# Designs tried in a protein design run: designed miniproteins, single chains, continued (2). Part 77

Each design is a single chain, and the fold is of that chain. pLDDT is the mean over its residues in the fold that is shown.

## One batch from the design tools (miniprotein)

Design m6832
Fold by ESMFold2-Fast:
Structure m6832 (fold): chain A 82 residues (1-82)
Amino acid sequence: SYLEEGNELLKKGKYEEAIKYFEKALEEDPNNAEAWTNKGTALRELGKLEEALEYYQKALELDPNNLRAKSNLAITKEELEK
């Protein structure tokens, strides 16, 4: 699946390619909280902190109990405040 291929690219540090696969996953299922979260993580790794926050917030709107999105949102907010 596009989500699984995006996840493998993310693990390999291929952040820009991972984002393209997460975008394809979101085209198929815009309610996929994992794809929103993992695209946020790839954006954060590229230093796009404000964009990463928006993606983590969208993931939490879809799944309020997503611990990865909650943790990454908190860390990214601290990075922007410091």
Scores: mean pLDDT 87

Design m6833
Fold by ESMFold2-Fast:
Structure m6833 (fold): chain A 73 residues (1-73)
Amino acid sequence: MSEEQVRKAIEFTVEMGRLAGREDEAKEAAKKAEEYLKKGDLDKAMDVVDEASGSLAPLLPRETILALGDKVA
């Protein structure tokens, strides 16, 4: 896993939060993940992102998540 992949995952999570009406929650998770990235801990950064994305995904239609993935990629 690269720093670029983690940064894209953070961006994706923030956009999911914005679309789900949970932007503040997503930004808090992004901030925590960025702190781990700053320390070079890519695994912990991704754990934070995965947890946040997992809580946000059920709030969005599958087609919205797919369209967002295309937009952020």
Scores: mean pLDDT 77

Design m6834
Fold by ESMFold2-Fast:
Structure m6834 (fold): chain A 98 residues (1-98)
Amino acid sequence: MEEAEKLRIEGIIAYNNGDYEKALKLFEEAIKLAGGKDAQALYNLGLVYYEMGDYEKAIEYFRKAKELASKDPSQAALVRLAEAAIASAEEEIKKKEE
């Protein structure tokens, strides 16, 4: 879907500019247009929540990205990235109690 891809690209630009609220909106719209079937947008949404310090929501979206990417052998790299991101977010949750 051309519009979903455009929104994902705009979301990445917003994320790189540190505009996390705009990035969230753009990635959520991209995911909606893709019928929930955009593993990259789900992963990127997880990254935005991670940068905002919402590690539990970040893990939720990384898990969704991993589950979807696991259904496509061409996305094996994204599965590994999501697994590493989940582990990182779990470490950050542990640090909050220290």
Scores: mean pLDDT 85

Design m6835
Fold by ESMFold2-Fast:
Structure m6835 (fold): chain A 72 residues (1-72)
Amino acid sequence: MEEIEKIAREAEPALEELARRQRENPDDPEIRAVAEEVLKLVAEAHKALEAGDYEKAIEYFEKVKELLEKAV
């Protein structure tokens, strides 16, 4: 659980920046594509958490962090 909390905290500033850029440029297809992929990965992470699969959830949150670091 703590690993997930750490990854989430590290990703939070980038998620906020992505949300800000999407609000300022709602018609930017690259920003929209990144936001859509992030939402998809976050949904999969939540499903894993509900199933008690913390290892799988960590993998999805790590992918979110990597995507945000590359795109934002």
Scores: mean pLDDT 74

Design m6836
Fold by ESMFold2-Fast:
Structure m6836 (fold): chain A 67 residues (1-67)
Amino acid sequence: SAGEELEEAIRRGDVEGAVRAAERLVEEKGAQEVLAMLQTLLQLYRLHPESVAAARAAIAHVEALLA
């Protein structure tokens, strides 16, 4: 699922994968729910710089979709 792909991409620090999975999740769940999920993942992986970068990139992409 897109949710599983998002968590896996963030865990691995896969920026492109995280952005693509977040975009698909926005279509399924809406941007506000996806932003809440991304903030939770950012906090969970806060000590892993590559995971933080992937989560921040996905957050920025979802915020841009709301602009």
Scores: mean pLDDT 87

Design m6837
Fold by ESMFold2-Fast:
Structure m6837 (fold): chain A 83 residues (1-83)
Amino acid sequence: SMLEGAKKLEEEGKKALEKGDYLTAGSLYAQAGWLYREAGDLEKAVESLEKAVEAFRKAQEKGVPTKGAIKLLEEKKRELEAQ
């Protein structure tokens, strides 16, 4: 199911984050947020997008260009919160 897929992506994102793979973690959390949105779980979608933004910010601190990804995720998060 979409919810099971989202949970698996969150678990993989957490493991990537623990290993310092911030770019991978951000991507996995963003994908989880998308699946939660499709499943109608808006609270978990917002939470996952927040985790993705935090991971991408850590990647940016390490010199990885993630500014565009962060802006896009912040915009999507605001759209979900406005519903």
Scores: mean pLDDT 86

Design m6838
Fold by ESMFold2-Fast:
Structure m6838 (fold): chain A 67 residues (1-67)
Amino acid sequence: SPIARFFFELLKRATEEGISTEEIRQLGAKYGVPESIVNRLLELAVDGFVSPEALKEFISKAEAYKD
């Protein structure tokens, strides 16, 4: 699944600071992820990064998106 590949890469690339909004956009485009999912993840960003905790919570709730 493109969305599963996207989430795997986000988790793989996340540092202690999290993952940058630029990397999220680039990976979303690379895997053809719907803009709605990408934009919702970007709304969790603080100072240009989505924290590892926020990323984990987002992925655990991703079943609700089912796209």
Scores: mean pLDDT 79

Design m6839
Fold by ESMFold2-Fast:
Structure m6839 (fold): chain A 57 residues (1-57)
Amino acid sequence: HMSGKEIRKKLDENPEMKEKLDKAFQEYDEAVKNGDTEKANKAFEEMKKIIEEIQKS
């Protein structure tokens, strides 16, 4: 039940989490472009985990 603005603020306060999220986005984009479904799914799950961790903070 957090707004996107609150999530953004938490990311700004936690550069380590922001870095992890950016890396997962990069891996997802690369995997999709290369047609690597397994890698894309793994990156997507990592993104979900990071967002969930931010929301629990």
Scores: mean pLDDT 77

Design m6840
Fold by ESMFold2-Fast:
Structure m6840 (fold): chain A 70 residues (1-70)
Amino acid sequence: SEKERQAKAISQLPKEHLLGAAESLIEQAKKQGNEEALKKAQEALELLKSGGDVLEASKKIVEAIDLLQK
């Protein structure tokens, strides 16, 4: 899907950039009171910090962005 292609593109970014994106999304989700976006951003951050699947973390980042736009 479109979001899967977007997640693959994001997964090519340096890990520090992905960590920064996840942290920024957590802050934005808290400000908006968007609990679903907050959960996705937190899951992405945990995957990145634990050395988990970067593509899976990238998918969570894309999901959080989509939730914050709606």
Scores: mean pLDDT 85

Design m6841
Fold by ESMFold2-Fast:
Structure m6841 (fold): chain A 81 residues (1-81)
Amino acid sequence: KDEEILEHLRKAAEEVEKAADEHPEEAKKIFELLKKAKEAILEGDYESAKKHLAEAKKLAEDAGIKEAAEHLQKALSLVEE
């Protein structure tokens, strides 16, 4: 479960990195939220992880980074299990 969530966070980060030159401010904010979400998951704090992932997904959607938003949605679905 945690490995699957972290894999989707890794893929989301890769997609954000690809878009970072075009969306530098959004990428920076998303990376910070992904770091907080990863730390929360490793600590077993799924409530905080869900909050950070939801914020990261919204930023990715607003910036049009579709593949990152899709991976973040999959991570959120796994956290809600």
Scores: mean pLDDT 83

Design m6842
Fold by ESMFold2-Fast:
Structure m6842 (fold): chain A 76 residues (1-76)
Amino acid sequence: MSEQELLEEMTRLAEEAVRLKREAERQGNKEAVELVDKALEYIEKAHRALQAGDLEQAEEYLKKAREYIEKAREAL
């Protein structure tokens, strides 16, 4: 992935995570909230890796973020 593609994916995943967290909080679904918080942690780690120029590490963290987003969707 290019740096630009990683930035676009980060923005997309962060927006989805915020939306899912709001829905989970509205439902009182603590499990889904915890899964979204994990996704947001990995998005932050990916952003820091990208700022450090570590594209491979940023990609791995975004993969983890996607996994937690998917789990949060399943928990809702």
Scores: mean pLDDT 86

Design m6843
Fold by ESMFold2-Fast:
Structure m6843 (fold): chain A 68 residues (1-68)
Amino acid sequence: MLTPEERERQARDLKEVAEYSIKLAKEAEKNGDKQRAAVYYMAASIAIAGLDLLGETELAKELREKFK
């Protein structure tokens, strides 16, 4: 089982990866690069799934809403 400190660090890292990946995906879409956008959305989805597994369900929900 992860320590509270390890869990908090992993949650921060996954949040940053998800937010940055969503930002890059939207920039790629804006530039017409659909393949690059798809890769970044995939990376964001994986990071969000990791947050759900850590029990950060509300944060994961907020990040999924940014896909819209």
Scores: mean pLDDT 82

Design m6844
Fold by ESMFold2-Fast:
Structure m6844 (fold): chain A 69 residues (1-69)
Amino acid sequence: SMSTYQKALDAIEKAKEALKEGDLETAEKYLREAEVHAKQLASQGDIETAQEIGKQVRELAEELKKAKE
């Protein structure tokens, strides 16, 4: 679970970097990756950690949505 959490955090960081660079396609790819890891954490019973990752993914998804406008 902790290894999956680290992968989720890495994906979030890469999504943030891609958004800063205006690479919306790469940002979307990494947000999808982070969401997959969050769902895996939830399936393993790491609900609190999955909720924290899910919150960050939602915040970045809103930023991506605004950037696509």
Scores: mean pLDDT 85

Design m6845
Fold by ESMFold2-Fast:
Structure m6845 (fold): chain A 101 residues (1-101)
Amino acid sequence: NPEEELHQRVLDLIEHMARDLGLSEEEIEEILSRMRELIERGASPLEVLGEGLLMIAEIKGEEEAAEYARKGYVEAAAVILALSERDREMALAVAEEVINS
């Protein structure tokens, strides 16, 4: 199931990012639990990714999380930008540059 695989990749990405940023296992478990709840409610992989990134940004600060995402998780950076500014065109441009680089 491609959507189920994509949901799992999103969960794995957020777990790795949160761990690399030094979040506690308790904080990581809370984030992943909330993301799984969104999946159960029919949220898309992109929506789930956005929520996970937002929760990390709230704990670590948006600027630090966004800079980390740009370095290691460039798709994640596009979602952070879309969530923070609601600029879909900018998010798409960033994602397209990532895919083509």
Scores: mean pLDDT 68

Design m6846
Fold by ESMFold2-Fast:
Structure m6846 (fold): chain A 61 residues (1-61)
Amino acid sequence: SEVTELVEEIIELFGKLSPEQRTRFAEILAQAMADVKAGKITWLEAAQRVLEELRRLLAEE
């Protein structure tokens, strides 16, 4: 599924993060999951948001 493909990319990019970037990523992930649990967004939208933020973190170095 599209969600599965996004999650696989997220896992791969997570492995490239520094310890400081991993802390920021954890906060982004926690917020996205909270929004899904609150019915604010779908799992697909959460995965897309998390992936975009991961790409931003890697670009900030």
Scores: mean pLDDT 79

Design m6847
Fold by ESMFold2-Fast:
Structure m6847 (fold): chain A 55 residues (1-55)
Amino acid sequence: SSEERAELIREFARLAVEANGADWALEELRKYLEKTEDEFEKKVAEEMIKEIEEQ
C-alpha cells in the first residue's frame, strides 16, 4: 500500500541518518528522487529531505 511504502521511506531516512549521518542520508534520498517515477514516493522523500535539512 502507499502507507507501507511511505513508512519504508521514512524508516530508511531515520536509519540512514543514525548509521551514516545526515549528509549521506540526504545524498541517498536525492538519488532516490531522481530514479523513482512514483509521485507519492517523491513527495515522501522530499518531506524527509526537508526534515533532515532543518535539523
Scores: mean pLDDT 81

Design m6850
Fold by ESMFold2-Fast:
Structure m6850 (fold): chain A 99 residues (1-99)
Amino acid sequence: MEAEELYQKGLEYFEKGKYEEAIKLYEEALSLLEEDDVRRAKVLFNLGLVYYKQGKVEEAIEYYEKAIEIAEKAGLPPSEYLETEINLGILYLELGVRK
């Protein structure tokens, strides 16, 4: 199965609230992509979203940071990962409140 197909199936499970299944599909998609492939950025962002929905704020932060790092290294304009940066900022605030 292609990485994009696994990613799309992961999105379907995420929309259904099946977070553990979504994580497995996203991890499989990442395993098919090269370490520096820009497509990893969107998969990593959605892994961050799933972890956030599970209440795993620190893990969500780690995945958002990885997504931004891949996007920046790939030379994407900030507009392409603005949502990830906004979500990361919100989670830093939440982490500070919960500790």
Scores: mean pLDDT 81

Design m6852
Fold by ESMFold2-Fast:
Structure m6852 (fold): chain A 55 residues (1-55)
Amino acid sequence: MSEREKVLERIKEILLKAGMSEAEAELFAAHYGKLPLEVLKEGAKRAEAYLERHL
Protein backbone atom coordinates (compact mmCIF):
# COMPACT_ATOMS: atom_id res chain seq x y z
CA MET A 1 0.00 0.00 0.00
CA SER A 2 1.33 3.46 -0.88
CA GLU A 3 1.63 6.22 1.75
CA ARG A 4 -1.38 7.95 0.16
CA GLU A 5 -3.45 4.74 0.32
CA LYS A 6 -2.49 4.23 3.99
CA VAL A 7 -3.56 7.80 4.90
CA LEU A 8 -6.85 7.42 3.00
CA GLU A 9 -7.58 4.11 4.76
CA ARG A 10 -6.82 5.79 8.12
CA ILE A 11 -9.20 8.68 7.30
CA LYS A 12 -11.89 6.12 6.40
CA GLU A 13 -11.38 4.33 9.75
CA ILE A 14 -11.67 7.66 11.60
CA LEU A 15 -14.91 8.56 9.77
CA LEU A 16 -16.40 5.16 10.62
CA LYS A 17 -15.50 5.66 14.31
CA ALA A 18 -17.10 9.12 14.17
CA GLY A 19 -20.41 7.47 13.18
CA MET A 20 -20.42 7.77 9.40
CA SER A 21 -21.90 4.92 7.37
CA GLU A 22 -19.52 2.82 5.25
CA ALA A 23 -20.99 4.35 2.07
CA GLU A 24 -20.45 7.91 3.39
CA ALA A 25 -16.88 7.07 4.49
CA GLU A 26 -16.14 5.67 0.99
CA LEU A 27 -17.43 8.87 -0.65
CA PHE A 28 -15.31 11.08 1.62
CA ALA A 29 -12.23 8.88 1.09
CA ALA A 30 -12.71 9.16 -2.71
CA HIS A 31 -13.02 12.96 -2.40
CA TYR A 32 -9.93 13.21 -0.15
CA GLY A 33 -7.99 11.00 -2.61
CA LYS A 34 -7.92 14.00 -4.98
CA LEU A 35 -6.21 16.27 -2.40
CA PRO A 36 -2.41 16.70 -1.98
CA LEU A 37 -0.81 14.16 0.36
CA GLU A 38 0.21 16.84 2.89
CA VAL A 39 -3.42 18.02 3.16
CA LEU A 40 -4.54 14.41 3.72
CA LYS A 41 -1.90 13.90 6.47
CA GLU A 42 -2.98 17.11 8.22
CA GLY A 43 -6.65 16.16 7.95
CA ALA A 44 -6.03 12.69 9.41
CA LYS A 45 -4.00 14.19 12.29
CA ARG A 46 -6.77 16.67 13.14
CA ALA A 47 -9.47 13.99 12.93
CA GLU A 48 -7.48 11.70 15.28
CA ALA A 49 -7.11 14.56 17.78
CA TYR A 50 -10.86 15.22 17.54
CA LEU A 51 -11.72 11.57 18.28
CA GLU A 52 -9.28 11.48 21.24
CA ARG A 53 -11.01 14.54 22.77
CA HIS A 54 -14.64 13.52 22.06
CA LEU A 55 -14.65 9.71 21.96
Scores: mean pLDDT 74

Design m6853
Fold by ESMFold2-Fast:
Structure m6853 (fold): chain A 104 residues (1-104)
Amino acid sequence: SMAERLARARELVREGIEKAEQLYDLVKKENPELEGLARNILNGLKEALRDVEQGTPEALARAVRTLEDAINDAKQLAEKASPEAKQVAEELIRTFEEARDALR
């Protein structure tokens, strides 16, 4: 159902925020040049969560676009990051893709 897909998307975005906070802390220590990308990912996820919780068709369309932007930022970060930060970024990409697909 739509309600089940929205509940799944909310859970995935919340898990993504926790992982993005972990990634942000890791990047500040290991790859400070990537801090801006990590901040954009975290801020984008917080915006996507608000839009998913609002649940209007317009808000859900914004959430999908924001998740697509976060996927692109996470891919850029993964290419340049240390192995530990790369692993977290790759896990986040999978989570964002699942959240995006739940909203489609």
Scores: mean pLDDT 89

Design m6854
Fold by ESMFold2-Fast:
Structure m6854 (fold): chain A 66 residues (1-66)
Amino acid sequence: SKLRKLILELIALKLQIIGLEFEIELLKKKKHPDREEKIAELEKEIKELEEKIKELEKEIEELEAK
């Protein structure tokens, strides 16, 4: 089922965001010289993943409406 594959992909992307958020929290606790730059890169990656999630959610809604 295409719907099942999209739901699994959605779950995978949400788990990636959780992992990146955890990495940001670890960086905030460390005295890392490039901490602010690395956090900014991770936040950018999270935003890109959130946009992909929005696109997948729209595709899932369209398939469920059938």
Scores: mean pLDDT 83

Design m6855
Fold by ESMFold2-Fast:
Structure m6855 (fold): chain A 69 residues (1-69)
Amino acid sequence: GVSPALHRFQQRTEERQLEILSLLLAGKSLKEISQILEISEKTVKNHIASILAKTGLKSQAELVQFFTG
């Protein structure tokens, strides 16, 4: 497929980031998330970094607290 700027933006805000966020909020580790989604732990970390950049948060722990309480 073609990868225009809009497509890259959609990938950064797409269902994969929401799936990873949901699994983090469910208490899953990076390794468990990588196994569930059949992607590498490095790819999971890249998506978490994108979520943190979008939310202005500095850590995975802050991300979990922000969305859970």
Scores: mean pLDDT 72

Design m6856
Fold by ESMFold2-Fast:
Structure m6856 (fold): chain A 65 residues (1-65)
Amino acid sequence: MEALERAREALERAREAARAGDLEAAKQHLTIAGDYVVRAINLGDVEEARELAAEIRRLAEELGL
């Protein structure tokens, strides 16, 4: 599975955890998403990874993390 797709899946799981009130799980999934963003950069998907990193950051701020 592509690193960008994995990052998007982790970000969606973070959103699901946040909606359920599980901030610890949301934080864990955001960390996983960030790791896959780094891997995507190494694979040459720099612009898409940068945009996804901004979205991850926005969600973390929204959740007060």
Scores: mean pLDDT 82

Design m6857
Fold by ESMFold2-Fast:
Structure m6857 (fold): chain A 70 residues (1-70)
Amino acid sequence: SEKIEKLKTLLDENRKVLEQIRAEIARYQAELAANPDDKETQLRLLFLQNVAGAVEYYIELIEKKIKELE
């Protein structure tokens, strides 16, 4: 199915995006561990965590849609 293949491509793309966001989160967590009072890093980390949550939810929706079509 053309629709399933497109959704699988979208799933793979979003998984790669999530991996990149998680790598950035890990970097900012390490920076914050070294300087716990860095408010700018705290805000950047909070923003990235919210974006990661949104991407994770989108991935779940794509996975559910693929399962419905298979």
Scores: mean pLDDT 90

Design m6858
Fold by ESMFold2-Fast:
Structure m6858 (fold): chain A 96 residues (1-96)
Amino acid sequence: SHLEKAKEYMAKGMEAYRQGKYEEAIKYFSKAIEYAEKYDPYSRLVADAYLNLGQALAAAGKLEEAKEYYRRAREAAEKAGDETLARMAERNLEKI
């Protein structure tokens, strides 16, 4: 299912990020977003995937792209009703 693939790519992206493989993490989180959106574009999983992609982009020095994905994460979190994720995205956006 799209949900299972989204979760698989999220896990792979998080592992790549922990290893400092930021370009690999970016690729995995991008695939996670693709599958999460196909599953449910209003799900918390979409917001979480955007937030993780923003963090990976920032770690890779791609600050303008990171800002874009933090804004998308905030909007997706608000649509999903997740105030905690929305605040996390806002804090990350303020730091860059």
Scores: mean pLDDT 90

Design m6859
Fold by ESMFold2-Fast:
Structure m6859 (fold): chain A 79 residues (1-79)
Amino acid sequence: MKLKLVLEAEAPKELAEEAAKKIDEVAGVEKVEFGKSTKITVLLEAENEEELKKKKREVADIAAELSYKSGNLVKVTEL
């Protein structure tokens, strides 16, 4: 049985497309909702807990990199 975890990433609209594209390369982007901030629903699927933790770190690293480069907060929350 695969392990599944849902994350929500929040990004300014201007960063949303880049964030969604980069996240989709390491995890599944299920939904993008445009609003005051853009909400990106991310589905992580993994064969084991170590792989799941690795994917969580990769998503967090993408968010941190985009936050650093843009000066705007890209936030990731576990649902």
Scores: mean pLDDT 79

Design m6860
Fold by ESMFold2-Fast:
Structure m6860 (fold): chain A 65 residues (1-65)
Amino acid sequence: EEEKLKEIIEKNKKARETFPLSPEAQRRRDRFLERMRKAAVEGAKKLNDPEALKEIERIFKIQEA
């Protein structure tokens, strides 16, 4: 839902303003997101849920942008 996405984006912006990322923290964030994405994709594959898999890919593309 749009409201949930706006809240997540707002929290991310607020976190970046309050705690700006160092190069080291940015690398850790990228690793964290990659692990989360792989775990979510693997979970969706176990459930054989192509709709959830598609949604996970969409969400993580937004995070990567």
Scores: mean pLDDT 72

Design m6861
Fold by ESMFold2-Fast:
Structure m6861 (fold): chain A 110 residues (1-110)
Amino acid sequence: MYRGEAIDEDGNVLARAEGPYGEEMRVEGPQPGDFYEGAVVSALRGMELDPLDAARANVEAIARYAGMRIVRWEGRETPDYRELDVELEYKDADGNIRRVRLRARVEKPP
């Protein structure tokens, strides 16, 4: 099973992805095709194919593309699942420092 989301500081969902392991993910958000959808999908696919360190490299790459910085990284790996909880920081169009939380979990099939 894949489950992932990107949320802003106010708890608004910027992107969500869910689906069975090894199948196409359903991706949704208020702005289809934005970089938040890309970030969630990249984290989930990274954790399927690569160890958590490789998933970190994928998230760092998309963060650089979006002009964001990783300020917190928490990864967990067990025999049954991999999970990421990441906080990204950016400067908005008004010059304010904003944060986005990305949570992603991949559960191996039984």
Scores: mean pLDDT 73

Design m6862
Fold by ESMFold2-Fast:
Structure m6862 (fold): chain A 80 residues (1-80)
Amino acid sequence: TPEEDLAVAEALLAEAEGLAARAPTLSPEERAQVAAQLQLFVDTLGALVDEARARGEPQAYIDRLEALRARMEALLAAVR
């Protein structure tokens, strides 16, 4: 459901925030792994946005997913 998809997206963002917070203390190899994981999260959120648009979900819901994706992309950029 849209509520379950949002809960998943919010849980992924919380996990991403924890990973990004640790990134400055990690080796280059570990940071590369974190960046790869965050890229998968960005791709997952992108797919959720595309599916929501295809289903004709309310714009307010799509905007919330887009905001979570944008925050995820910012975290990825910060750890690269």
Scores: mean pLDDT 86

Design m6863
Fold by ESMFold2-Fast:
Structure m6863 (fold): chain A 56 residues (1-56)
Amino acid sequence: GELRRRMLRAIGEILAAIGDIFEAELRGDEEAKAEAEKRLEEAKKRLEELEKEFEE
């Protein structure tokens, strides 16, 4: 149960970061876009860690 809830949270973080990337793109703000991409990578790493736990 716990692992599934953490995965859903990580997915939510990924979606939020993607939204931030699109908003930065619309503004033409490459700096904000790069920052949002860093947050996306962080959330993806968290999800991958949780997936490893799930696969075992």
Scores: mean pLDDT 81

Design m6864
Fold by ESMFold2-Fast:
Structure m6864 (fold): chain A 75 residues (1-75)
Amino acid sequence: RLEALTRLVDAVRALLPQASPEDRKRILELVGEVSRAVEAGDEEAFQRYVDELIAHARTLPGGEPVIAAAEELRA
């Protein structure tokens, strides 16, 4: 799970330069919530924020690596 979270962060870093300031802020907020849920062991919050991150990434050009990393983190 921690290794998969690192891969998600790396995928997000690659996406950020291509994202609008508003999309960048939303992605960073969602990644922060996912990280907090992992640290707290809150599986319900974790699943919710991973789903929201995937849904948001699907609306963005170049979001596919973020979607793949988030789904790997969920598995």
Scores: mean pLDDT 80

Design m6865
Fold by ESMFold2-Fast:
Formats: sequence, structure tokens, C-alpha cells
Structure m6865 (fold): chain A 77 residues (1-77)
Amino acid sequence: SELKEETLDKVRAEEIKKLKGKVITEVLPVSDAKTKEQIEEELKKILTAKKADPASIKVYEKEVEGKKVYVGVGKVA
């Protein structure tokens, strides 16, 4: 079964809390319709659209309830 959106929202809130101030975050689940590289590029695109500095963007993997997710973090000027 897929991760619930409520679980993803909780992860987003926890990451924002850790990085409060001049950072933004986004979380995307693993999808059979998208490769790892496509998900990483989507995260970079979303964060850049929210005015994150492209050079500051980091993407890492996190496991939530036995499911893999991708977390993107970027600094806002």
C-alpha cells in the first residue's frame, strides 16, 4: 500500500521544524511511474519555483513506515 498523504504531511512538518527560518522543504514518495532521477529533478524544480537557491538544494532518502521517500531541502535568499 502507498503512504497516506497525512503521513507525508507529517514528514514535511517535521523537516520544516528542524530547518526553521531561511529554508524550504518538499517530500515526494517513491513512485512506480517515476525513476529516482525524475523524482530528484521534480523536487529541485518545485524548490526552485519557490525561490530556493539552486546551488543550495540537497535531496536525500528517508524511510517512513517501511516506505522510501525523497526529501528536498533548499535555502531561500
Scores: mean pLDDT 75

Design m6866
Fold by ESMFold2-Fast:
Structure m6866 (fold): chain A 84 residues (1-84)
Amino acid sequence: KLSPEEIEAEAELALLKIEISVIKLILSRKDVTDEELQEAIKKLEEVIERARRIKEEHPSLAEEAEEVIREAEELKKEAEEKLE
């Protein structure tokens, strides 16, 4: 059974996954603005930082956190490419 701290971290990872899904929907729009792309990049950087912190503090969640980091990095690259 996970500790209370690990349960909280697991819940945070679930919220980060939802945030990634929302950003993915925003980036799929043909009418996405440069302002929305810049906000998406900023939020993805925050997601990556938070997931890295969870990975370091909760090794039991490392694999799931690494998946979140990978997805966020892929979306960040997509958003950066759309700004060009």
Scores: mean pLDDT 84

Design m6867
Fold by ESMFold2-Fast:
Structure m6867 (fold): chain A 101 residues (1-101)
Amino acid sequence: SVLDELLKKANKHAALSFEILRNKGNEWLAEAHLNLAYALLEIARELEAGKITPEEAREVAEKLDELHEKAVKAKSKEEFLKAMDEFLEVRREFREKVAAR
């Protein structure tokens, strides 16, 4: 199910975040993975509550994945921050859209 896919993916990104921190890696990359994990859990919660459709869940998750990839592949701090700002904007728009229902 879409719900199971979201939860599995959230767990994967949470685990990656903690692995990066444990290995004293890049804290900004760890933060990016953790932000995606939390966003996917929020989408999963609204899907389980029946507030969004499986199709809407896939669309917003895919958009967040694309922005996450831009952040992870960023060659500068400025590119990273821009990608993360866009990522957080998508999360905010999602929350506002769901709250209006």
Scores: mean pLDDT 88

